# Designs tried in a protein design run: designed miniproteins, single chains, continued (2). Part 67

Each design is a single chain, and the fold is of that chain. pLDDT is the mean over its residues in the fold that is shown.

## One batch from the design tools (miniprotein)

Design m6317
Fold by ESMFold2-Fast:
Structure m6317 (fold): chain A 72 residues (1-72)
Amino acid sequence: SREKVFEEVDRLFTALKRSMKAVELLEAGASQREVAEATGLSEAQVRELRRLAEEVGPISAAVRMAVRLANA
């Protein structure tokens, strides 16, 4: 159970690093395809992340996407 919690935390950190990199690239003006190739996200996930960033801001969007990725 404790080991499982550490696995979940590690998955969340990995997903957060990936979604934060995606947000940074989008803010820098990278295309949806470039972001997908650089982060391993699908183009659909990148579109959703961009939409979320417009609604709730980049940091909150990255966190929401990270939670979704970790629970997939």
Scores: mean pLDDT 84

Design m6318
Fold by ESMFold2-Fast:
Structure m6318 (fold): chain A 66 residues (1-66)
Amino acid sequence: SEKEEILNTLAKDLKEAIKYLEENPDPKLREQFAKHAAGLFKKAEPIGKDNPEFQEAKKEWEKFSS
């Protein structure tokens, strides 16, 4: 479904962005990414709560941001 496609794409993009930021720790990029990620998680939460890939990406982001 379109919903699953959006969630899978979001999860993939988030994991790639986290990997990039870990290798290239730019404070400005990290701040911009954090704002985008927070907005995306807020918008996706109603449809992503039971999606394993989305939940995995969210946990990975939480570990990265702590």
Scores: mean pLDDT 74

Design m6319
Fold by ESMFold2-Fast:
Structure m6319 (fold): chain A 80 residues (1-80)
Amino acid sequence: ELEELREKAERVQALLEKYRERIPSLREGDVDEEVIAEIKELLAELGYDIPIESVLEGVQALEAVLIELAVQISILKRKE
């Protein structure tokens, strides 16, 4: 369970880092259908149904999921 959550967090963080570096050059309405599709596919695989209409929204969703996974990992570590 803990290792599975770490693997999920690693996947989310890798994708977030890949696209987060682009944020300073993005406009709020910028749409990249391939990037949005990749983010939506990862989130769906992890069991999250989050509406994503822009790259910025996708990055924000990845950040939120990463925080949630970090909280879950922290709870499991406290039991150790």
Scores: mean pLDDT 74

Design m6320
Fold by ESMFold2-Fast:
Structure m6320 (fold): chain A 90 residues (1-90)
Amino acid sequence: MKVLLITRRGTPPEREESDKIEEGLRKLGYEVIVSRETRSEDIVEFAKREKPDLVVAYRVNDDVVKKIESLGIPVVKGRNADELIELAKK
């Protein structure tokens, strides 16, 4: 399964959580593509170009999530690594 991970790296805790999510998703056997885009429009266009099976959205604005879902791409969203890894197991 091809998974697009939208990360936050603005603070050391956000970087640690983002790295934990990426590692957890890779351990589940997923092909993980990491978005480093900071602008909402660029995040949506990246998802559209990459055509992932799933988007995992770490601390992402709901407007961005809704726009990605409107492309027919399922999104799991959350504010911590353990929650997002569990949601992505389905």
Scores: mean pLDDT 83

Design m6321
Fold by ESMFold2-Fast:
Structure m6321 (fold): chain A 64 residues (1-64)
Amino acid sequence: SDSTIQDIATALGVSPQTVRELLRRYGVSASQLRTAARRVGVMYGDVLSPRELLELAARRVAEA
């Protein structure tokens, strides 16, 4: 899970702390967030900031 958190952080240019904060806040796993972030990134990566993209991805996983 630490390696998955670091992978998300590196891919989006955010701190691992930011990724951990979102995992805690939305109650989602790192693997779920990575999969959702990749999908949301394809659709909205050019229009959302990395933080907004991760928040949208986490929210979508939590609401599914």
Scores: mean pLDDT 79

Design m6322
Fold by ESMFold2-Fast:
Structure m6322 (fold): chain A 68 residues (1-68)
Amino acid sequence: AEATLYVKSEKKFVLKSSKPGTLKLPNGEELKIDGEIEFEIEMEELLLATLEVDGKTYKAKDLPVVVL
């Protein structure tokens, strides 16, 4: 239920989650998160993604964001 998105560059992001989760991309690809994951994606696609943590679904666009 607790996750934060970190922006390292225009296409490079870090997603931190206090619990294991799954980030589902609009193309149907799924990224498993266990504490932290670093990944590359277009920002426009990331904003359409959903995060599932602890049986709850969150829109990526609604996550707390920190720009590095």
Scores: mean pLDDT 81

Design m6323
Fold by ESMFold2-Fast:
Structure m6323 (fold): chain A 73 residues (1-73)
Amino acid sequence: MEEKEKRIKELEQKMNEIRKALGLPPPSDRERRYLELNVLKELIEKGKASEEDIKRYNQLVAELEAERKARLE
């Protein structure tokens, strides 16, 4: 929980700094979901993920795949 939230904030801050330097708008909800997905994947690979983290990862994967398919319309 704490490790996941810390990592998400860390990556979000770095992304915001890069986007600001390039004059880009703040990241979208989709981009934030990708950050959360990447953090959860990292925790799973390290064996630090809880059952809730794994469940959340699966839900995010399903949501992002559904959005990808919708864009192919």
Scores: mean pLDDT 73

Design m6324
Fold by ESMFold2-Fast:
Structure m6324 (fold): chain A 59 residues (1-59)
Amino acid sequence: ADARRAAAIAEARAIAERGGGTLRVAADGRLEIVGFDGRGLSDEQAAALGAALEEAAAL
């Protein structure tokens, strides 16, 4: 399910960038948010980021 995981990572990255950071995939496959302060996100955007990260981790 590479396409699904890539889509979930892309969605999480877009939301992380809205929060002032970026999303990085580590060498071991772990997802890392860098420089993220979250202060610009709505509650819905924060929930969407969490859901996208869970989906990417499950795939």
Scores: mean pLDDT 73

Design m6325
Fold by ESMFold2-Fast:
Structure m6325 (fold): chain A 69 residues (1-69)
Amino acid sequence: GALERGVAAIRAEAAALGVTLSDQLIREAATLLINGASVEQVADYLVARAGLPRSKALALATAGARALA
């Protein structure tokens, strides 16, 4: 379903960027996107929760959003 597509896309982008994220955090990010959160809001969430650089957080959120479009 939509959640599995979002999770797979964020996980693939994290691997490509050399970023380690918990499965729970990836699922929460995908869920926020499904519930209508913007890419910027999800990037802010990932910066706050995982301490990621904003550029990497935006790339992860963008990958998830594109998979859900």
Scores: mean pLDDT 89

Design m6326
Fold by ESMFold2-Fast:
Structure m6326 (fold): chain A 81 residues (1-81)
Amino acid sequence: MPSVDELIDAAVAELMAHLSRTARELNLSPEQVQEVADEAFQLFAARVNELLAAGRTSEEDLRAVAEEVAAEAERRARELA
């Protein structure tokens, strides 16, 4: 079965792919991309730490957090565009 580290890596890859697509679609500047990415990864790290503290390390929990963070990043990116 995948380790927690493998599940976190998969969630990070999914988040990165989503951010890259959003940045491309909205024609964000490099500065805007950096701002959105920094905020998204800080939020993701905080949410993952909360899940780990709660003993919630399932693939579904980590995917849900990645989706939540991606949605917030999209909202933020649209505000900057």
Scores: mean pLDDT 81

Design m6327
Fold by ESMFold2-Fast:
Structure m6327 (fold): chain A 55 residues (1-55)
Amino acid sequence: GLEAALAVASEEDLRTAVAAMKAMGLSREQAAQFFSVNGGLSREQALAAAEALGL
């Protein structure tokens, strides 16, 4: 449904950001800091998300 499409769109934005971070040579810790500061995630949640996304 539309909710699934919106969830996929949000994930696509995250994947694009992740790809950009990898291209810039950012470490997992640096990417996690970016997710924490800009995504409102806790440090541990941001680190887990970065790891799950292959950073």
Scores: mean pLDDT 66

Design m6328
Fold by ESMFold2-Fast:
Structure m6328 (fold): chain A 100 residues (1-100)
Amino acid sequence: MISEEMKQRLVDFLVAKGVKPETAQKVATALYEDPGLLGRPAKEVAEELGVSEKTIKNARTALRLLSILEANPNLPSKEIAESLGVSEATVSRARKLLGL
């Protein structure tokens, strides 16, 4: 599940990744209101929300990053990146958004 603060950080992260602000807000709000969407295939969620599958994958990666960083802010960016299958730059942006 995501908190209201995590929802806002997710919006900011998606915008930083090149997602339009209105699209980022829509995705973050949907995930905030229905956390069950996180367990569904990205393609199905993308079709329901009227967004690209890439946007949903980016949102899920961001939420996983935020959850990991909140639980263990001292984990090296390289280890988090390898665990999530993303770049170290993606992890560094998430850390910056969390003030870590």
Scores: mean pLDDT 75

Design m6329
Fold by ESMFold2-Fast:
Structure m6329 (fold): chain A 68 residues (1-68)
Amino acid sequence: SESKFASLLTAYAIRMMAGEDKIEISRDLAIGGYKLNIPRSKLISEVESLSVFDQASIDVIRKTLDAL
């Protein structure tokens, strides 16, 4: 759902800012978004709108979604 996705995105952004492993967070976010039935294009555009997610993190999200 939209509200669950917004909460998920906020939670992972906070964890990334706190210095947790970017690759692990990016992978978990991709899987979480997939399980919530968030369209790939929407998940990517939302993550790209947040400065806390660098290109390497976005690439991990893309690769994880492509494997699902």
Scores: mean pLDDT 80

Design m6330
Fold by ESMFold2-Fast:
Structure m6330 (fold): chain A 108 residues (1-108)
Amino acid sequence: SMETVERAIELIEELIRLADEAAERYRKLGDDKKAEEAEKIRFELEVLLGLLLIVLGLSKMTNDPEFGARLSLPLIEEAVKLAEELSKIDPRAKEIAKQLRKLAEELK
């Protein structure tokens, strides 16, 4: 449903915040490698967020929630992978990955 996609967008926005916080934290510690890993994850999450917002807009314009759900599924599955990578840096991302995985199952 489009409500499931909107919930996934909120979780991806939370992941972007966690990635940004991790990047700043590791920069302050002098761990540039981990800071760059967090910045890369943040960039990839921002791209996915942009694509999901386009899909949501198109689904609302065409009044086709099934088409929107189908296009959103691979984007949400990619967000799960990014959340799992971020969880190696910030363990709070692990719970968000679990919630995103549940939303992906709802779209199948």
Scores: mean pLDDT 88

Design m6331
Fold by ESMFold2-Fast:
Structure m6331 (fold): chain A 100 residues (1-100)
Amino acid sequence: STVKEVLDPEELAEVEEAASLLPEAEAEYNSLSPEEKEKLEEKVREVEKKLQELLEKKDFKGVAEILYEMADWLEKELGLTSYAKMLRAQAEVFERLAEK
């Protein structure tokens, strides 16, 4: 995958550890109302478009900032705490890639 091509083994391990929260994140998502799921899907589309533009420019700092903002939004608006933790872990990896 693109992530495995860019990240070193330590960074990849951190992403994989965050991925261990996926069952909890899925349970959180499945507990959302249809209205909350629609709101999330709209937000995901906006964020994915912005992330794609930043990734094409290799603006990893920008990617990290958008992921932190998305994580805060998920936790504040929908209570998706595990999903937010996964995104924050991913953001930290991109932040380190930006620093080199």
Scores: mean pLDDT 76

Design m6332
Fold by ESMFold2-Fast:
Structure m6332 (fold): chain A 62 residues (1-62)
Amino acid sequence: KKLEEIIKKLKEGGLSEEEAKKTAELLVKNYGGDAALAIVEDALEAGGKEAAKKINEWIKNL
């Protein structure tokens, strides 16, 4: 449910559909939907497109 919103926001932040989906799934799995959405919203607010890429790089390292 919140997964779809997170995917949409990550795509708006510059991630591909596949990257956005994988990143959103990992965030929801590890932090839950509410926390995952908050993380993505805060990151995009603070750094826009660069923040989305930073989240993707961080998740890849996990």
Scores: mean pLDDT 74

Design m6333
Fold by ESMFold2-Fast:
Structure m6333 (fold): chain A 63 residues (1-63)
Amino acid sequence: DELRERIKRAADAGDEEGLAEILASVPGVDPSTARLLAKLVVEGRVSPEGAAQAALELGRAAE
């Protein structure tokens, strides 16, 4: 999954802004939620996989 790979690369780089942009690119994900998830990933509170799953579930719910 390209989204999951992009999230992992940004997380490995500690790129909070890049993570927020990637997560916000998912349809149905609010920019504020994307920024919160990016912060939690960088702080080690949420895994990159967990953030990807949350973003996809939010997008699916918005369908």
Scores: mean pLDDT 78

Design m6334
Fold by ESMFold2-Fast:
Structure m6334 (fold): chain A 79 residues (1-79)
Amino acid sequence: GPVEAARLLTEEALEAVRKAVAALNAGKVEEAIKNGEKGLEYGRLAEKLAEGLDEELALEAGVVAGLAGIVLGLAKIMK
């Protein structure tokens, strides 16, 4: 259901954020942008799917999306 989908998307968003940070630390700006965009997209979708059904998961997904947005913004400045 939506909550299970939100959980999986949140996990994928977290993995994308981890990859974006690793890419940024390695100077791989283009990879950091791609993974940051994925993390932001999946995190936002997870938040919407969990909203009204699982408040804790929605908050977690929102935080992950926020982190993805910060990493993405930083990567774009470094390009």
Scores: mean pLDDT 89

Design m6335
Fold by ESMFold2-Fast:
Structure m6335 (fold): chain A 90 residues (1-90)
Amino acid sequence: MKSLKEQIEELTKEAIEKMKKAKSREEALKVGLEFLNKVQELLEKNNAPDEWFKKLAEMKEELLKAYEEGASIEELIKILEKYVKEILEL
């Protein structure tokens, strides 16, 4: 069995590659939100601690706010990388 952290790392790599290939900021955001939904389902399935869900919620809020404020695809990817690093250090 892959560990929870290994599964999150695999989902993160897939999401970043898809975001880099996105044709628009809207497509990149959709990939990021899909990633968040997949990670949330994974956390629920593994009965993860509340701290992990809190970090995921903070990532979603920052990602949506950055998108509304005109963030580039590169900036949206950096937000994803920042929060994933914080989650993996828990």
Scores: mean pLDDT 85

Design m6336
Fold by ESMFold2-Fast:
Structure m6336 (fold): chain A 96 residues (1-96)
Amino acid sequence: MARRYAEEAAARVRATLDLDAEEREALEEAAERAAKLETVEELRALAEELARRADNRAGQVAALVAIGAFQLAAYDEDAEAVVKREGAEGVVPPPA
């Protein structure tokens, strides 16, 4: 479950940024750490921790992966829970 969000976040960062070998390793390590978490609260804590310690490019890449995984997990769970409860076609419009 969290592994899917971690992999998607990593893929997005990889597609958006040109990564060196060290940055790529940091990305993969952050994705594995996020993938081992099963709670949105834990993903949030990891994202906050890595963001606070993102003093170099590799750290910033790791933080982006953790933040992305948290955002995807939180958005997907909240959006799907609301849609499933109501069963209505009330899709939230994309960010303006």
Scores: mean pLDDT 72

Design m6337
Fold by ESMFold2-Fast:
Structure m6337 (fold): chain A 62 residues (1-62)
Amino acid sequence: TVVLPGTPSALDEAIELARRGERVLLVGLKHPVALAVMETLARKEGLRVLERTDTSLLIGKA
């Protein structure tokens, strides 16, 4: 599993890694809206949300 900060700049890298078959954990999502937005974007890119917490999102290949 690759761990990246839950920032907009890391999201593109996270999507690319997840598409390549990695499990990517985005951490430090401080606002509920930020988590919801990142989840929506990952799903739109054809990725699966594997786990989520109040401050983190785990994504992977569907």
Scores: mean pLDDT 77

Design m6338
Fold by ESMFold2-Fast:
Structure m6338 (fold): chain A 55 residues (1-55)
Amino acid sequence: MPRLSVEELRERYGSTMREAQEISKKAKKQFVFPGEASGLEWMDQLEAFVREAKA
């Protein structure tokens, strides 16, 4: 997995989290955190959740 800068992590955490919350409300789905997921793994799963819900 490529490393992301702290700036990119901050931007993705803020923007993607907001999108995931909206999708969870609209689709009645919940993004479930995988427990001890690393920041990068958590973010990849969050982005996949958002992408799948938008499709």
Scores: mean pLDDT 58

Design m6339
Fold by ESMFold2-Fast:
Structure m6339 (fold): chain A 62 residues (1-62)
Amino acid sequence: SMEEQAQAAAEQGLEILREQGIEPDEKAKQATLDAARKALEEGKSMPEAAAVGAEAGLKAME
């Protein structure tokens, strides 16, 4: 389902943040999921959605 794909992309995005030494808080996790879902709905690939999600999560922690 789209929701399962969004969850997978969000998890990949959160892993990108963790690899950079950043531990996402709940606000960052939500922002990552919302951005990844939107990217997938706009026709972006899973890696693109994960990258967009990671950027949104990082920005949410500012």
Scores: mean pLDDT 85

Design m6340
Fold by ESMFold2-Fast:
Structure m6340 (fold): chain A 64 residues (1-64)
Amino acid sequence: GTVTLSGSKPWLVIHPDGSFSVRTEPVTVPYSSVSFSDDGSLAVITTPDGTRYVADASDVTVTG
């Protein structure tokens, strides 16, 4: 399946080495897992290559 981030709110991409960047554009990525923060406000998406995406849960659409 894939996850689409709307880009209406900033999202983080975190690389396997721990480096990160902030973006505000729409993106669609394949996922291996999706989890949520303790407060449920953020989604953490892990891709098969180990990259992680952190976005507002309300901006996340799962297709699969």
Scores: mean pLDDT 83

Design m6341
Fold by ESMFold2-Fast:
Structure m6341 (fold): chain A 81 residues (1-81)
Amino acid sequence: SRVDTIRRQFRGRISDALAERLARLSTLTLNLLLEWYRDVPDEALLAALSRLDDASILAILGRAKGRSVEELLAEARAAAE
């Protein structure tokens, strides 16, 4: 399944619930999250991002360079309001 593929792509380092949420994202958005976070996934950040639409996720990732996980998490949570 797509969920099982996502769990393997994140090397089993995310929860099953998060993998199910990420499975609802577009392939483009999922591939960008894998590129940036596959090696060091943050469950809270990925969960917050998974609540947003593709355009919002892409906008946040476009501004992510040089920013902390905490700053990105705060931005993702604010965008979900």
Scores: mean pLDDT 83

Design m6342
Fold by ESMFold2-Fast:
Structure m6342 (fold): chain A 76 residues (1-76)
Amino acid sequence: MAQFEQTLAQLQALIDQAKQNKSLSDEEKQQISQLIQQMLDLTLQAQSDPEAYQRMLEQMDALLQKLNEVLSLISS
């Protein structure tokens, strides 16, 4: 539960960071939205399925790293 909530909090922080970047292009916004949507879908599936939770843990780290890379490039 705590790990699940921590993941959601990290996603929220990244969304807030993206909203603060007024230099975001339409393509960058679409890319960020797709990554966040994938994370949310995995998180929702994991809530009701223990096997999906294990899969989510493996995939979530990679998706978070991709999102951080996109945001880092935008903020620079």
Scores: mean pLDDT 69

Design m6343
Fold by ESMFold2-Fast:
Structure m6343 (fold): chain A 99 residues (1-99)
Amino acid sequence: SLLDRYIDESDPIYAISLRAAALAYDYLHPGATHLHLVAGTELPQIVLDAAKYAAEKLRAGEKPPEVPQDVLELARRVFNDDPLEVDAFKFAYAYLLEN
């Protein structure tokens, strides 16, 4: 898939942030079918932690942090400019840079 391709080609922080954003979206929309997250129990703890952080920030209505333009353009392509998934990516990426 497009997401899998970008994960394979990206640095680890970008790859983890993409997975965490998708999982955060699934936490906010229970029952949504997301291609890479049907087996959430198989994900590394850092992905789970970043996803929880992103979901909490989105629920609180917090403004997402800025991320580098090249990273943002990648996320926008992967998520087809879905604002919720892109914002989830921004929160996950910021979390992973600090942890």
Scores: mean pLDDT 72

Design m6344
Fold by ESMFold2-Fast:
Structure m6344 (fold): chain A 83 residues (1-83)
Amino acid sequence: SHMEEEEKEEFKKILEKGLKNSKELAEFLVRRMLRNKGYSEEEIENSPEAKELLEKMLKEFEELAENFVRGIENAIKRSKELK
């Protein structure tokens, strides 16, 4: 069944918040990893390594999210084949 208009708006807001939190988490983890390697705050903000690690983390989160969604879609599809 299709969701009602109000439910779609609420779902979209929750999803957008989740995606924003995932990016903030990735940024936090990258900064922490670089601090643990002995980088200063200034070095982290201007580091090509920080940008590369952030992009890698975001791509890994995107792939994980896509695989998770695909897994759910496949599970729903298969459950409809079984009564």
Scores: mean pLDDT 69

Design m6345
Fold by ESMFold2-Fast:
Structure m6345 (fold): chain A 81 residues (1-81)
Amino acid sequence: RLSEEEVAEAKELAERYGLDLGFTQRVYAYLLAERYPRENIVKIFEVISKKKLSEIQVDFILLLDRDTMEQVLGITLLPRL
């Protein structure tokens, strides 16, 4: 369940990073449910785009613990709310 605002945010991310809309909405919903701040979500999508990660690769990475995910993506994430 995404709000109208969150659907619009996911669409903007898909357009900005050249990603599939359905994939972007699904990943965005997951990261919001996991209580990632929007700043962290933007960093994750930026890395997905820069590294040209496939949907399967992203799904695998999202199963990793946060510390390992940060190392694999090469980013630092803010703590969960």
Scores: mean pLDDT 80

Design m6346
Fold by ESMFold2-Fast:
Structure m6346 (fold): chain A 105 residues (1-105)
Amino acid sequence: DELKRLGERLALLVYEKERLRELPPTPEREERLRQLDIAIQLLDGKLLELAEPTGLLSPEAVAELRERQKELEENATPEDLEAARRLVEEVERRAEEGFQRNLQR
């Protein structure tokens, strides 16, 4: 259940990132892409935390992903992390609204 919700949020963030990458680069789009990348990596960290107890990932893969997450957390500013968290909430809310309003094709 929680894994499905995380997968859905990740898919939406990846979709937004791909859409922005198709557009001409601007400072505003580059900043949005940076925020999307941080948000994706934060959700990857949460997914790793949930997947680690299941044994689906090798211990080596878990250690490597955890090290990458730690480096992100150490390098990202508190403001970047807060912006990424708000972006995740925005995308999640938008997805929920879309599902409710587009029940018909």
Scores: mean pLDDT 73

Design m6347
Fold by ESMFold2-Fast:
Structure m6347 (fold): chain A 110 residues (1-110)
Amino acid sequence: SEKEEVIAGLEEVKQLLEEAKRKAEEGDIEGAIELVQEARERLRELAKKTKDPELKEKLEYLIEKLDDVIERVNKLIEENVPEEELKEYLVAELQLLIDSINTLIDYVKS
């Protein structure tokens, strides 16, 4: 069913973001961003397939948040911000995104 496919897809996105957070915690900012980009593409595929307009809107909002994180990290790198500040920012943002995915999974299960 669409509901089961969406839940499975969101669980995969969550796993990618949890792995991205681990990489960021280890100082692998590049590896973390690659996983965020993969999570973004998976969310885009889910948004294209869903017929539920409310779910589509929630997925598109999360995609915008992932795009914002990628853009902000790229800007901080260009501005030569210390790696420790990049790491702290990215870890915090990834946790907020993971929490948002958990909330959306609960919404879809309801």
Scores: mean pLDDT 89

Design m6348
Fold by ESMFold2-Fast:
Structure m6348 (fold): chain A 97 residues (1-97)
Amino acid sequence: ASAELEAYTSALVAADPENGPKAAALIRKIASGDMKAAVEAAKRIKDFAKQKKDKGIVQLAQTAIDQGPVAPYEALKAIGMLEAKYGVATTAKVLAA
């Protein structure tokens, strides 16, 4: 919920002070239901995952792009998996791109 969102966005800024604020702003838009922000984040995650040849994360990101009205939920799942596998600082850089 909101407390978990603020803790996570604060962690992004702490891990990468240059890219973290932009990543945090994008995540807050997605959490508020912004479908355009969700699709944008998912496309950035997909591009990163394709460079890493990570088919699992490519598929998660593609699901977020394809889901329409539920894209924000699917984008948050893709962000969570990206963080779990590659770390908070990498997540901040990918989302800020």
Scores: mean pLDDT 82

Design m6349
Fold by ESMFold2-Fast:
Structure m6349 (fold): chain A 70 residues (1-70)
Amino acid sequence: MSQEEKNELLKELAKLTGLSVEEVKKAVKAAQRIDPEASEEEILLALLKTAKKDPEKARKQVLTLIELGK
């Protein structure tokens, strides 16, 4: 996935969850540390799919990942 495509997906996920792009980016990095076999692209696409079906659930997952990544 290109950096430009990744940035657009991060923006979309941020809009759907009501969070900042920076918060979403931190969550993706935290998720990759928890499951190093998953790529950043796979994590981002999974969160985006969740956000499209259930934005509140995706928001909660992103916030939980940020906390676990601290």
Scores: mean pLDDT 81

Design m6350
Fold by ESMFold2-Fast:
Structure m6350 (fold): chain A 78 residues (1-78)
Amino acid sequence: SREELLQRMDQVEERADRVFEQATQKGDFEAARLAVQAGSSVTFARLHLSFGDEKRAQEQLDQAEKLVRQAEERVAAV
């Protein structure tokens, strides 16, 4: 549903912000870049949803979730 998509977008945005802060504190440019890309994908997901395209919003959100997970895994690496 639209409400579920919006909630997931908010969650991914919070995760991206958190991992971006962690990446910048650690000096990990690549993790920070991945977090920024995840945020951009959420922005495109919101744009598609605003035009009624839930399918493309879902695809962008799935991409954002993959990017934020990759950033989180990178920041957690020893």
Scores: mean pLDDT 90

Design m6351
Fold by ESMFold2-Fast:
Structure m6351 (fold): chain A 108 residues (1-108)
Amino acid sequence: LQEEIEKLLEEIRELAKELGLEVDDSFIESLLNNPDKRLALYYAKSAKEVLKALKESKEKAEKVNEEGLLALMVLREELGLATEEQRAALTEEKRKKGEEYIKKLEEE
């Protein structure tokens, strides 16, 4: 049980690091030194699942940010603010992705 808790806490630290979140050392120490090892294991598992869900949400947000950047490029072109280089970089496929993102926002 203690070894499983230690392993989960290492995984929690790595997940938090990937998310740019600092895990409070007092939280880690609280779980490591908890006399109720079953409860500590439960909280460690719960924390890992929460961090995994946050990582998935961040990855989805990063994908939305990419589509948002393409949408901004489309808007710049429509406003006549796009450079020749920016217009050349905006392929038909990328333009469609940007336009679809704008439409999705307008439908709300």
Scores: mean pLDDT 70

Design m6352
Fold by ESMFold2-Fast:
Formats: C-alpha cells, sequence, structure tokens
Structure m6352 (fold): chain A 90 residues (1-90)
C-alpha cells in the first residue's frame, strides 16, 4: 500500500480533522487496505486515486454524501453496503 492511498482512506473517515479513526470504521479500513495491498490484484491505480481526491474536493463543499462515496468505491471494484458507508461517514 502506498502512503498516499493510506492518507486518502484516513481522510475519508477523519472528517473532523482529529487524526483518529472510530472503532466502527476499523473493519472497513482494513478491507480497503487489503484491496490496495493485493499482489497483482489491486483495483486502484495511483492515477485513479488522484482523480478520486479531485472529485471529492472539499474546496467549496466539504460534504461527501453516502451515495457519492458508495458509487466511488463501487467504481473502484470495492463492494460496500449502505450500512458500511453509513459507518464510514458517521
Amino acid sequence: MTPEAEAFILSLFDLDGDGTLKPEQQPLVEELKKLFDTDGDGKLDEEELALLKESLDSDGDGKISAEELKRVLESLGIEVTDEQVARILA
């Protein structure tokens, strides 16, 4: 896993900017890390990560919707439920 991918995942869960993950978010963080750390089966490129950061740009909005996050994760080949997305954004 690249440091940039890890920082991006952490930024999705740390919307308060306190640098800590909630215990309820840990299982999803581990699943995401596992997907980025697969040997030759990775579903996310560095270029796709950069585009994701740009599309989730908090410059004017600062607001990530559950539907938007779910769609983004599914486009990366990551299967998530509405309950998992709600826990990420809680």
Scores: mean pLDDT 57

